# Ledger of designs, part 88: designed miniproteins, single chains, continued (3)

Each design is a single chain, and the fold is of that chain. pLDDT is the mean over its residues in the fold that is shown.

## One batch from the design tools (miniprotein)

Design m11043
Fold by ESMFold2-Fast:
Structure m11043 (fold): chain A 86 residues (1-86)
Amino acid sequence: MTKEDARAALLAQLPVEELPEEIREEIAEKEKELKKKFEELMKKAKSEEEKQKIYEELQKEAEEWLRELMLELGISEEEADAILAG
């Protein structure tokens, strides 16, 4: 499977399981990393404001990582931003 196949799958908004194995592995590892980071930060948070800020920062990190991955696959910035927004 090629970068073009991965691009087509992402543009079609296919389930993660239908993406190329290497891309699925990268997404799965990033999800595990973000989950662990979220749990550790939430454990330390003392207020609802801190919890909301943690959520927003991790969501931004996930969106930026996905955007970079899409650009590496040859998806344009405009297409990547549209996928992340919808």
Scores: mean pLDDT 70

Design m11044
Fold by ESMFold2-Fast:
Structure m11044 (fold): chain A 93 residues (1-93)
Amino acid sequence: KAEELLEEGKKKFEAGDYEEALALYKEAIKILTEEENEVNELLAEALFNLGQVYEALGDYEKAEIYYLKAIEILETFLKKPDHPLLKKIKAAL
């Protein structure tokens, strides 16, 4: 469910439809956090993708906030300091 929204959001982001990508990623995060109460790699990926959309829109402050949230999920909650996604997020900061 949330994974399908992330895949569609990625397609919109690649097409330059940043506002549509933003809406899809926010819905995925809502499902993972509010409806399914999941803290996992998929949530970290959703937060990273949301940060990338804000960066593309020129909202660097929001991009940084979401990148840091994704890092916290991977390092603090999941204890995965060598995760490939974590290295990618840190490179974006």
Scores: mean pLDDT 80

Design m11045
Fold by ESMFold2-Fast:
Structure m11045 (fold): chain A 78 residues (1-78)
Amino acid sequence: DERAEVPASHIVEVEAEDTGEVIEYLVKSSKNKEIKHTRVRAPAEEAERVAGQLARKAAGEFSLKGDTVELYKSRRRR
């Protein structure tokens, strides 16, 4: 249950689903009602690092250069 938060005009959410083999991350970023989605699958041991990199990349697409992004991971199970 962690997610990436940026200034109010930009929201980055990371959802994680643990399938037992890999962790699937869905990164959502939004600005002015525009939503971008990035999905990644990674081994559990690398998943947190990969999710952080993708959250920052998604934030950058909305001109968040120079801003600090904190990573939050939100988990669900099937």
Scores: mean pLDDT 48

Design m11046
Fold by ESMFold2-Fast:
Structure m11046 (fold): chain A 104 residues (1-104)
Amino acid sequence: DADALVRKTGEALIENAERGYELAKKLGPKYEPQAERLRAARERAREGLKADVLTSARLGTAAGSEAALAADEMYQQGAEREFLRLAMESGVQAVAMASVRTSL
C-alpha cells in the first residue's frame, strides 16, 4: 500500500530530521546553516503528510535528500558519527519516497 509506505516513511523522516536539527543546534553556530536545512527538511516532510500520495512522495524525496546532504556535510566537517547515521537513514527514506513516485 503506497499510502501506508508514504505515511510511515514520512513520519520516520520527520523524526530523523528533528533529531538532526536538535543535535546540530547543540554544536553551535558553525553548523547553523545545516541545522536550518534540517529544520526545513522536517517542515517539508510534515507538509507532505497533509498531501496526496504523489505530492507526499515528491516532498518526502526532496526532504530526505536534503537532510542526508546536510547531515553528511556536518559529518565531513568533523561533527559526531551520529550525523553519518542521520545522512544514511535520510538517504534511505528519500529512496523509498522516490520509489513510490516512479511506481505510480
Scores: mean pLDDT 88

Design m11047
Fold by ESMFold2-Fast:
Structure m11047 (fold): chain A 92 residues (1-92)
Amino acid sequence: MEELIKEVEKIFDDAIRLAEDYGVPEAAELIRKTKEEVISALKNKDFEKALEIVRQARDEVSAVAEKAGHPELAARIRGAFDRVIELIKKAS
């Protein structure tokens, strides 16, 4: 559990920095909120809720990046969220 949370935190933190580097603060803020909600769900062992939060945020954050004119950022955000989904599925 602790290793899962640590790896998930690292993926989200890397995605936040990426969004900030691209100059899309709205995407960075959404990823921060998603990180908090996902970690809370994982601490409660609510893997289904964690997956639902990640899937919804994946679509929302990538849409914000695309609307800001950064399709490459959107693709990288989708990849990061897909990796989080895979990690949670393997732990559940």
Scores: mean pLDDT 88

Design m11048
Fold by ESMFold2-Fast:
Structure m11048 (fold): chain A 100 residues (1-100)
Amino acid sequence: SKLEELKEKLDELGEKAGLELLEAYKNNDKEKMEEIVRKTLKEIEKLYEEAKKILSEEDLEEFKKYAADILRKLAVLAERFELSEEIIEEIKKKAEELEK
């Protein structure tokens, strides 16, 4: 289904972000970690815009919930890697906005 394809893209995006964050963390590159987070938020927003055009209302609600869960996992990872409270709150705010 279209929903399952978009969920797979969300999972791939989350996995990629996690791996890129780990590499930046190993290099003590805080600026790069924040860049990775902001890029990931933008890519999730692009997938949401695609989802709005192609999914039913019911499937869109499930997509939003799934994307919010991916963002919450990203926030936990950002906290583990000691990113700024500002960037962590930005991730959490995006998750909350998606669940509305």
Scores: mean pLDDT 89

Design m11049
Fold by ESMFold2-Fast:
Order: structure tokens, then sequence, then C-alpha cells
Structure m11049 (fold): chain A 89 residues (1-89)
């Protein structure tokens, strides 16, 4: 229904905020000297978040919300860049 579609869009927006929070944590870790164990844990968390973000992107596309699609795509790119930078440590 239209109500269910609007509810799903709202839930996707909250999940996008959560992804953005993870990116901030990863960015902060890059500015601090983290142990190898901490880096390994963060890389696993980033991989899990990327998988979730890809699923969110497909749902946002299905719902036709261009604003959400753009936000999720930007978050995926940010997480990919942070992962690459952490792996270069």
Amino acid sequence: SMRDEELRKMLLRFRVIAISSTALVAQRALQQQASPEQLAQLLRQLDQELEIARELLEEAKRLGDKSLVEKVEKNIETLRQLKAQLQAQ
C-alpha cells in the first residue's frame, strides 16, 4: 500500500543515518593509531555495513526515491574509500 511504501522510505532514511555514523567512526580511527586487532575488527564492520548498504540501495531504487538512492550511493563510496585507506595502514 501507499502507507507501507512511505513507512519503508522512512525506515531506509534511518538506516542511511546509521551508515553515515559508521563512516564517521572509521574516519576517526584513521586519525588515531589503532592496534592491528582494532583495525581488523573495523574492517569486518565496514564489510558488513557495505553489504547492508548495497541491499538498501536496491530497495531505494525499487521505491523510486532518487534522494535516498543518491545518499546511499554516496555512503557506499565513502565506506569503500575508508576501507581502502584502512587496508593501506
Scores: mean pLDDT 76

Design m11050
Fold by ESMFold2-Fast:
Structure m11050 (fold): chain A 91 residues (1-91)
Amino acid sequence: GVESVIATAEELYARALPLLDPEQQRLAAERLRRFIELLREAEALQESGSLTAEKEEAIAARLEEVSLPLLEALRLTRAGASAEEIRAALA
């Protein structure tokens, strides 16, 4: 369910925090917040019976737009990339 996905995302974020500087943490937190909002929007639409295939596809695309930079920032951090490159990925 959505709560399980949110819990997993929050756990991954918590594990990444020690690898990030304060500005990177702020940018990552903003993306996590938007990710959670999109998941809750999808859940609300599903519960109301208003989640069409078109809306589901649109939400999935927005989830990818928010989550892919977070995954890229995590990859860059693990690879020892510069603080500038990590911030650019999160922005």
Scores: mean pLDDT 79

Design m11051
Fold by ESMFold2-Fast:
Structure m11051 (fold): chain A 95 residues (1-95)
Amino acid sequence: SEVERFVRLLQEARAARSGSPLLDEAKFEEAVEQARRDLEELAERLKREGKVAPEEEVTLEDLGDYLEELAATEDDPAARATGLALAEALREAAR
């Protein structure tokens, strides 16, 4: 799911920050670029589903709201809790 993919990406980014500062910084930058691409894909999906008009800009708040909606459909309590935390992080970043 989109929530699982984004969670995995954040875990990889956090793991890349441990150890050698030089190596971890490069890996962290790669993880951040991947996160940007994943968010762009999520934004396109949001527009395809008609939740945001094609001509409107998708905000981080919109992405957070969409992730919260996706998390609500998760039957696994751990995956749902992780998705909700991620949605909140996106809304905080929108400020």
Scores: mean pLDDT 65

Design m11052
Fold by ESMFold2-Fast:
Structure m11052 (fold): chain A 78 residues (1-78)
Amino acid sequence: GERRVIRVRVRVRDAETGEEREFVVETVLEGTRAQGLLALSKAAAEGGKEAEEVTGSREEAERAFEEIFAAGEAALAA
């Protein structure tokens, strides 16, 4: 399939300090739709884990996962 490279900037809020932090998740969506969805799921899970480690918040982790996944799904649908 056609190669797609996506970069998602994720903004999260630290649970202890209230400080906003940003990080970037990059992933390559290549091959079949199923292969692209698998790669995207891994990238979204990794981004969610980073968000939780940075903020101490599961809510921020879930939000980061959803944001990354939605961006990748849009790329795969094109």
Scores: mean pLDDT 78

Design m11053
Fold by ESMFold2-Fast:
Structure m11053 (fold): chain A 68 residues (1-68)
Amino acid sequence: MVSEKAFSLVKTEENRKRAEEGKALVERGLQKIRENADDREKVLEGIGEALRGIGLLTQAVLESQRLG
């Protein structure tokens, strides 16, 4: 049996990194929107980036709930 502590630590770190990546993507997407407000193509790229980040954050929350 794998140590529950070791398993939890590995999964917690993975989930933590996923949340960090998600937050970074959201911030980067929002920054792109703010800096390129006059460029609709860039705004759409920023929206897509922010949505991907939200997806990662949602996944991290779900994993956190499952891990305890």
Scores: mean pLDDT 76

Design m11054
Fold by ESMFold2-Fast:
Structure m11054 (fold): chain A 96 residues (1-96)
Amino acid sequence: SKEELIKEAEKLGKEIDEVESKLSPTQQRDALIEAARKFFELLEKEGLVDKLPEFTANNLSELVKRLIEFAKNADEETQKKIVELLKEYLEWLKKR
C-alpha cells in the first residue's frame, strides 16, 4: 500500500540520518553530492525534471526529507522506485 511504502521510506530516512551523523564533514559532503546525483537521475527517468529546483538542499537530511515528502504525493509505482533508491543509497553509505 502507499501508506506502507511511505513508512518504509521514513524508516530508511532515519537510518540514513543515523549513518551520516557518524561520518566526517568531508564524507557528509560526498554523501550529499552522491544522493543529489542519484535522486536527480530518478527524477529525470520519471519525467519530473521540472521538479528538480524543489530538491535544492544544503545537507543530506534535508534532501532525503524533501524526497520523502515528494513520495507522499506520488503514485505507488514512483513510491516503490523511491524506496528502492533509498535502500540502495543506504547500502552505499554503510560501505564508508
Scores: mean pLDDT 80

Design m11055
Fold by ESMFold2-Fast:
Structure m11055 (fold): chain A 65 residues (1-65)
Amino acid sequence: MEERKEKFIEELKEMAKQDGRLSVREENGKIVITADKDNVVAVSTAALAVAEASFLGIEAELKLV
């Protein structure tokens, strides 16, 4: 469970670095995913990532800027 969580977070951060469409950070055991509200693809990607994190038992938030 813990290794699955760490793997998921690491993969998300790597994707964010490569795409630049969204930003991912960890705060107090929570994942915060930030996306530009005017970029539909970024918002959709971030929303799906939050949903998947929740399914895996990871606390996550979506922030639109």
Scores: mean pLDDT 76

Design m11056
Fold by ESMFold2-Fast:
Structure m11056 (fold): chain A 68 residues (1-68)
Amino acid sequence: SAAEEAALAALTGEAREAMARAIELAKQGDYEGGNLLGARAVALGGGSPEQAAAVGAAIREAMKEAGF
């Protein structure tokens, strides 16, 4: 999704890897695990509110696309 691409593009290195794993958990219906790793990705990426919004949107869209 566009939100997934935007979130992954906004992060690098360990932060991007954490975000990719967060999206994978969200696609499996693990909302809590996805949000916890998404929060970690934002913290590793610098903790900006804009990053937090993009990550949250990506997790929500991944859950919705997976049917959760």
Scores: mean pLDDT 79

Design m11057
Fold by ESMFold2-Fast:
Structure m11057 (fold): chain A 88 residues (1-88)
Amino acid sequence: LLQQNRALWDDIAELLRSMGASQEQIDEFRRLAEQLLAARQAGDDAEARRLEGELLRLLEQMTGKEFDSLQDAVAALLSEVVRRLERQ
C-alpha cells in the first residue's frame, strides 16, 4: 500500500464505502494499513502480525466477507482499485 498516494487511498475509500463501511471504519483501515506497511518495512514481524489481525477483523466487519489471508484481501482490493484507475 502506498500511504502517500492520495488518489489510491481515495479510491480504496470509495470502494469500502460502496460496501457499506462508515467513514470511521475507512479511517481506521487507512491507519492500520499504514502502520502495517511501516512494520513490514522495518521487519517488525510481531507488530505486523498484530496489525494483520486487526485489518482482517475490520475488513470482514466492513464487507461481510471472509478472506484466506490479509494478503489475499489486500491484493483483491488493490487489483480493483488499479483496474478502476486504469479505466479512468
Scores: mean pLDDT 71

Design m11058
Fold by ESMFold2-Fast:
Structure m11058 (fold): chain A 97 residues (1-97)
Amino acid sequence: EITEMSPELIEEMKKKIEEEKKKLVELLSKHYGKEFEVPKSLEELREQLLEAARLLNSEDSEEEIERGVEAVVRQVKLIEEEVPTEEWLRAQEEERR
């Protein structure tokens, strides 16, 4: 349910997710010295976030790291899967508000 977000804000959130995925790939590629692909699925995103969190939060327990990563994955899922597409926006226009 995304009716509370403006189309402009939704587009900005999608772009921020794409930028964060690229930053994540850059961080992992730089640390491990090998090429990482931008995550295509939530499972790939979870795996890359777990690796990055372990690198950045060495003082946190594995359970705390997993909990933090799951929260981020859930937010990304909501934005990527429930954010209005052009089709959804077209349906809203048809309703005439």
Scores: mean pLDDT 67

Design m11059
Fold by ESMFold2-Fast:
Structure m11059 (fold): chain A 67 residues (1-67)
Amino acid sequence: MEKLAEIVREETGLPRSTALAVAQALEKLGITKEEDVRKIAKEAVDSLPEDATAAERAQKMLEIAKK
């Protein structure tokens, strides 16, 4: 959990609390590997404009994770 939240924060720029919530949601979906979380985070950032809101970045990560 802690490491996954740090990866989400570093890759997406999300606030700590939002990054933790996203990491917990990913873990609930069975995504627990640091490498998988990093790939999802980078794909989300690459798919969105730089001015995307924290909520939009979080939602995009969860959509990618569900595929």
Scores: mean pLDDT 79

Design m11060
Fold by ESMFold2-Fast:
Structure m11060 (fold): chain A 85 residues (1-85)
Amino acid sequence: SALLEELLEAFRRLIEAYRAGDEEAFREALLRIVELLMTVPDEERDDLMAEVMARLSDEERQLLAEAIARLRDDPELVEELLSLL
């Protein structure tokens, strides 16, 4: 699906930005992921996220876990991003 492909691209951009320490690219990729997920009905979200995870490599999943941990430790960043929506 086009949505799955766009989410995969956005998650890969997030992972690349995290690995590179590119704060601006990280914020842009995160905003895109949030925007895309907001178009997804709640009942479809878990299945879609499972499919995204299945298509990432072990290394990509590890880097994504580290990126998500950073977000949990930075609630101000999350609040800033939500203010842009």
Scores: mean pLDDT 79

Design m11061
Fold by ESMFold2-Fast:
Structure m11061 (fold): chain A 102 residues (1-102)
Amino acid sequence: SLEERLREALARGDLDRLPARISPETQKEIDKLMEELGVSDEVREQIKALLDELNARGRGEIDLTPEEALMLIASLAVTRGLPDEVLEAIRKIIEALEKKRK
């Protein structure tokens, strides 16, 4: 749904009005999962930087789910050629979230 909304905004030229943000609750949940999964501080800082960038680009109309936020930062990490350790950490966090959702 986020990718579709971002593509629609791009098609309309409304890049400055992307209706997406990451709530403090979502960031807190992701941070806790990184701690629980034993993600290194270096990798955690890289993931936090990607989440902060998404939040800065989003205009705060719709809160991203943790899963949506992580999927989008995974795409950014691949596009930017970030280390495999970052991609593996993002994958593990997504898997842990899906498990907690039951």
Scores: mean pLDDT 70

Design m11062
Fold by ESMFold2-Fast:
Structure m11062 (fold): chain A 85 residues (1-85)
Amino acid sequence: SKLEEEVSKIKKEDIMTFAKVLPEDFDFSKPLPEEIVEKLKELGISEKDIEILYEYYKKHPEEFKRDHLEAQIDEGMELIEKAVG
């Protein structure tokens, strides 16, 4: 689909950052809070990419839950490596 093509152009690190910043139980029937949008912009994600990811996860909430979990696992593993190294 056109939306999937747009998502494929977004860097994986930006997708993971978006998924990590939003809460696991985020209700995509509601607009993104302004505070979340501003935080994502501060982390280097463009407003256009934020809108694309929001619309994508709104249509595929199961993909959001998967990506959110992956992003949290990656962060947890980095913290373990830093503590052990």
Scores: mean pLDDT 78

Design m11063
Fold by ESMFold2-Fast:
Structure m11063 (fold): chain A 113 residues (1-113)
Amino acid sequence: DKPDFSRYLDSVEAANANIMEGIVSSGFSPLHILADLGDLEGVQTMIDTFGSDLDVNVQVTGSGPLRGDTPLHLAARNGHEEIVKLLLERRPEVDTDAKDVFGRTPADLLAAV
């Protein structure tokens, strides 16, 4: 299902969160949402616009099954290989060893497709 960006923006306003640094009350950052949707242009625009201010290793903080997922996990889980390549190529600080709540890396999720 596609995330509702209006609900996301309302959550950011209610939480008084800094959208560049903050994870919204849902536990997802904008980069998580774009990676989950497979929006390659959106991910590229965030990297180009925010540069070093963008935390590419941000983890989902909710108590759901996606807890601990980075944007790289969400892209890999959904088979968005071009987003995986973009993150690995443009952001050398991306944590390829990061594990989700089940102990899986982004590479494990790609191999499981």
Scores: mean pLDDT 68

Design m11064
Fold by ESMFold2-Fast:
Order: structure tokens, then sequence, then C-alpha cells
Structure m11064 (fold): chain A 88 residues (1-88)
């Protein structure tokens, strides 16, 4: 169980880094193709974040579950921003 919590923490940290990188990519994106790639990757991160939130809840780690839910919200917002820019 402790090893599972440590693995979840590492996965949450990795998702955080990927979201930070995607936010920078979105800021610097200039083509519709780049925006589509960012939207797709952000949507994938939202799915991964939701999975980690469920795993954290199963292990009784409310703090990790909340962190994962916040990452999911960030990923969904990022995907929406990328789609909005495609349509602008």
Amino acid sequence: KAAQIEELRKQIEELQKRLDELEERLKNATTVEELREIAKEAAELAVQSDKLATQAESLGDEELAEQARKLRERALKLAGEAVDRINA
C-alpha cells in the first residue's frame, strides 16, 4: 500500500510536469496542427488524472485524490483553450 501511494505521487508529479509543458506549448503555438496536438494530449492527461484520482480514493489518500482532480480540471481547461484558439 505504501509503495502504491509513492507510485501514485510520482505519477501525479509527472502529470504536473506534462501539463506545465503543454501550457508553455499552447502559449507558443502558431499553427492549427500544433493546437490540435495540444488539445489531444491535454485530453489524454485529463483521462490519466481521473484514473489516478480513482486509485488515490481507493487507497484512502484524499490529498492525492484532490491533487489528481485539480490536474484533471487543468487538463480539461487547457484542451478547451486549444480548441477555442483553433476556432478563432
Scores: mean pLDDT 86

Design m11065
Fold by ESMFold2-Fast:
Structure m11065 (fold): chain A 94 residues (1-94)
Amino acid sequence: GELARRALELAKKAYELSTDEIGKLAAENVARVAEALLEGQPSLEEAIGLALAAIGALAEAEFVSKDSEEAKELLKEAARLAAEAAVEAARAAA
């Protein structure tokens, strides 16, 4: 649960600092992944889906052009932590 909690905290901060629509959408997607991981034990299929969503948000961060370096780094770190937490959940469900 700690990785997911940290991912949620950083995603919320990234969202607040973001002025780029792509950055806001990616941060919101990371927050949703983290919240899903905190709400319960996902199935293997659900955990894989959450991991792919977090990896997608990390890729989306590459298209962010209007945000500060601080906001982009918070978003990337949040996405990395969310992906790691989702991968751990998938391995636990397998």
Scores: mean pLDDT 86

Design m11066
Fold by ESMFold2-Fast:
Structure m11066 (fold): chain A 112 residues (1-112)
Amino acid sequence: ASLADFILEAAKAGKTAQEVIDELARRHRLPLQPVTPEQILALVAGAMIEGHREAAKAVADLAIQDPDPRLRYFGEAIKAALDGDYERAVELAKKAGLTPEQIEAIKRIGEL
């Protein structure tokens, strides 16, 4: 199954961002850890590389639903970038406390 199929099925099942990351970590024999912006960026980028914009948006929506306000702003920033609103994406990413490297990654995702 594709990464995009996994993301869309997890979203339909009402899974959290943490639950999605934990399942992928288990599949790849990686240690479980609290969800990070880098992990969310990797999922969005993976979905966009597969050509599945709807799965990328679903990942952003999972981050927006997270109880961590920083992850919520980060999800909104990704969603703005996917919609081509890079000015709003940068403002939201700064509110999320993202690094310059993470802000650049969000811009690149919107260009995919």
Scores: mean pLDDT 81

Design m11067
Fold by ESMFold2-Fast:
Structure m11067 (fold): chain A 99 residues (1-99)
Amino acid sequence: GPPPPRIGLEGGGTALAGGTVDITVRNLDPTRDVTVVVTASKDGEVLDTQTVRVPAGGSKTVSFKLPDEPGTVDISAWGVDEAGMGSPPQSIKVDVLPK
């Protein structure tokens, strides 16, 4: 069968507590649209979950509100194609700095 779809995450780095961060989700598959679930979590607690449909070879940006507590926010994502085939998960980190 076809290989699983692949996704990429861009963004993160550093941001101020209580601000927002933009995360770009890329669909690295050249032929298949992918629905991607993107989750922001801190210390094992889910802060927000967003779902975006990303066209083949395209990208979409999602924005997350950051907590007022400094620390590391983990952004994780996985995608699924129209046939139900899942992508390998991807993750990046956001270092939330005090104001």
Scores: mean pLDDT 88

Design m11068
Fold by ESMFold2-Fast:
Structure m11068 (fold): chain A 113 residues (1-113)
Amino acid sequence: SPVEKLANQILEEIDELIKLLREVAERSTDPALQEWLRDQIESLEAYKEAIRVLLENKDYEGLKALARQLIADLDRWRAFLAEHLPPEVREKLSAILDRIKELAQKLIDEIDS
């Protein structure tokens, strides 16, 4: 289904985001940034599991609510990253955050159609 396709694309982009956040954490000398990044990685792993469960159960209202929560979290993370990362790293992360947000919005729109 179109919903399943979009959910799977979100899962793939979350995996890429986790990979980038792990790389940033490994290269950082800032313990506060490393702790924040670990928390977001744990949050993203929880999103992946929740998406899979909701998709398997065809709980589209739950999936839509989760997609809205993900968009809100990504907006908060963008604000934090803007203050803590150099422009080049921030640009790469912003691009993947934008892709996930676009896919999450498309998922909401598909469920509502």
Scores: mean pLDDT 88

Design m11069
Fold by ESMFold2-Fast:
Structure m11069 (fold): chain A 78 residues (1-78)
Amino acid sequence: MEEKLKEGLEQVERLEEALEELKEAIERGEVSKEEARKGLELLLEQIKQLKEKYKDIPEVQERLEELEERVKELLEEL
């Protein structure tokens, strides 16, 4: 269980970093709105996959739910 928790948190951190990088790229005008939307939709798919994989680990679920909401908010702002 501990190894799965650590692995899950590491995966969440990677997705959080990817979201932050995408947000910065959008703010700098380095990606089009269409490319940004595709990136955000891919992040949502990865979040859904991790939610299923780590469904028995509440700490991972909570962080994935928070991340999913941030991705959805940013997608709506495009």
Scores: mean pLDDT 83

Design m11070
Fold by ESMFold2-Fast:
Structure m11070 (fold): chain A 119 residues (1-119)
Amino acid sequence: MRKLPEEYLEAVKEALEEEDADVEGFFKTLEKLTGFDFQKTLEIYGKEVDLSNVLKAFLIILSLYGNLHKKDPELFEFIINASIEEIKEKFKAYSEDAVEALKEIIKNFVKKYSELLKK
């Protein structure tokens, strides 16, 4: 995946900024764009890393959420253009700070999404 559609990024912004604002619509849009069950990916994320394009799309979204494109534009460009397996290999070579920051962004997003689903 090279670039996300603008409507997809707008849906991410809406889901992250507004509590209970069309959370199901946001994830249905993700499923349509990636062809994968995003909720199932979030459920198993802490136990097993999915190698599908949906995880790559998720990483791109979370990178934008954490302003990775401003903090480390080289890493952001790599995430957009590389396969998920190449991303995993690169993360082994990056500093623990960069990897841990991305993990915290993922964790916070999953927590926020889980809280929205319970309301």
Scores: mean pLDDT 50

Design m11071
Fold by ESMFold2-Fast:
Structure m11071 (fold): chain A 92 residues (1-92)
Amino acid sequence: SEEEHKKLVERLKEKLKRAEELRKEMLKLAEENNDTELVEILKRSEELSKKTQEGLLKLAENGINVENLLELAEKTVELLEEAVEKLKEKLE
């Protein structure tokens, strides 16, 4: 239904926003650790991720694989949260 589709798109937007916030947290941790090489890699990754997210959101808004895109976004957030925790442990 249109209502269910709208809710899935909103959930996808929330997961994509969370992934962006986690990437920014990783960048901050790399900057605080003076890891200039990792900072450069993360900044390049952010540009590519932004373009990818815009494309995925456009596909979802047009009803293309929205359930699958949401599942992939949720798994991406879980992996990024694990990466942030591991990076924090390594930098302590």
Scores: mean pLDDT 79

Design m11072
Fold by ESMFold2-Fast:
Structure m11072 (fold): chain A 63 residues (1-63)
Amino acid sequence: NLEKAIEALRNGSPEALELLETLDEEELKQVVEELASPGTWDVLPKRLELQKTFLAKYARPKP
């Protein structure tokens, strides 16, 4: 599931967020790290929005 979630996010698939929510915290950290790597962010607005939403949800620090 981890590999599929990463690939879905790179594709900008709406299913990507659902797959990510089924992953464990440790797996989510790996996904965030992979997506934050240079060259993994797409130019397409929809894909960028999906990735931003995911990072904001799972990578945000506690207040």
Scores: mean pLDDT 62

Design m11073
Fold by ESMFold2-Fast:
Structure m11073 (fold): chain A 76 residues (1-76)
Amino acid sequence: MEEIKKEALELAKKLLSELEDKEKAEETLRVVENILRQSSSGEEMVNGLLMESKLTEDEKASKVIEEVAKYVEEKL
């Protein structure tokens, strides 16, 4: 579980580094990190990330969160 959280966070950092809006990238990374840290199971991580993706108004940031959720799901 800890390894999955670490890999998911590293993926998020890589994908968000490509966003033009660096402040939005930093904000989104904090949200992803908080979801990963607060989740007690893989299912909670996936559900939390997918919900946040739907609530995220920035389309590029939303797609990054969704990609991270899919990565976590594939590792379960």
Scores: mean pLDDT 83

Design m11074
Fold by ESMFold2-Fast:
Structure m11074 (fold): chain A 63 residues (1-63)
Amino acid sequence: MPSPEQQRVLDELGREIERLYQRLLPQQDVVGFLERAVELIRERAATLDPEQRAFLLTLVPPA
């Protein structure tokens, strides 16, 4: 089970990604959505401690 801190990060990111998806759907910009979602995850990871950052980065597939 994720820790309470990890769960909070997941919930916050989930809401941000959902809002982004709803915003970009009318523009038919699926690639832009995916790029922005990955950037959002990386931005969030950069503000976290090393353990939380490592956890978030496991959710982003390697290039």
Scores: mean pLDDT 71

Design m11075
Fold by ESMFold2-Fast:
Structure m11075 (fold): chain A 55 residues (1-55)
Amino acid sequence: MYELEFEVRLPDGRVERATTPLPESVSLEEAQRIAEEGDRYLREQAGGTVRVRKR
């Protein structure tokens, strides 16, 4: 099972992290595609990153 790790840098310089579990049916390849889209979005909007982790 895989999870997405979100990391966002706040205006005060603190870093917030959150994880979201992916369904067991989601493959590594699918999880990587989701993370890549999310990383692109967060970099553009909020100065954040998204990574795939094995749970």
Scores: mean pLDDT 76

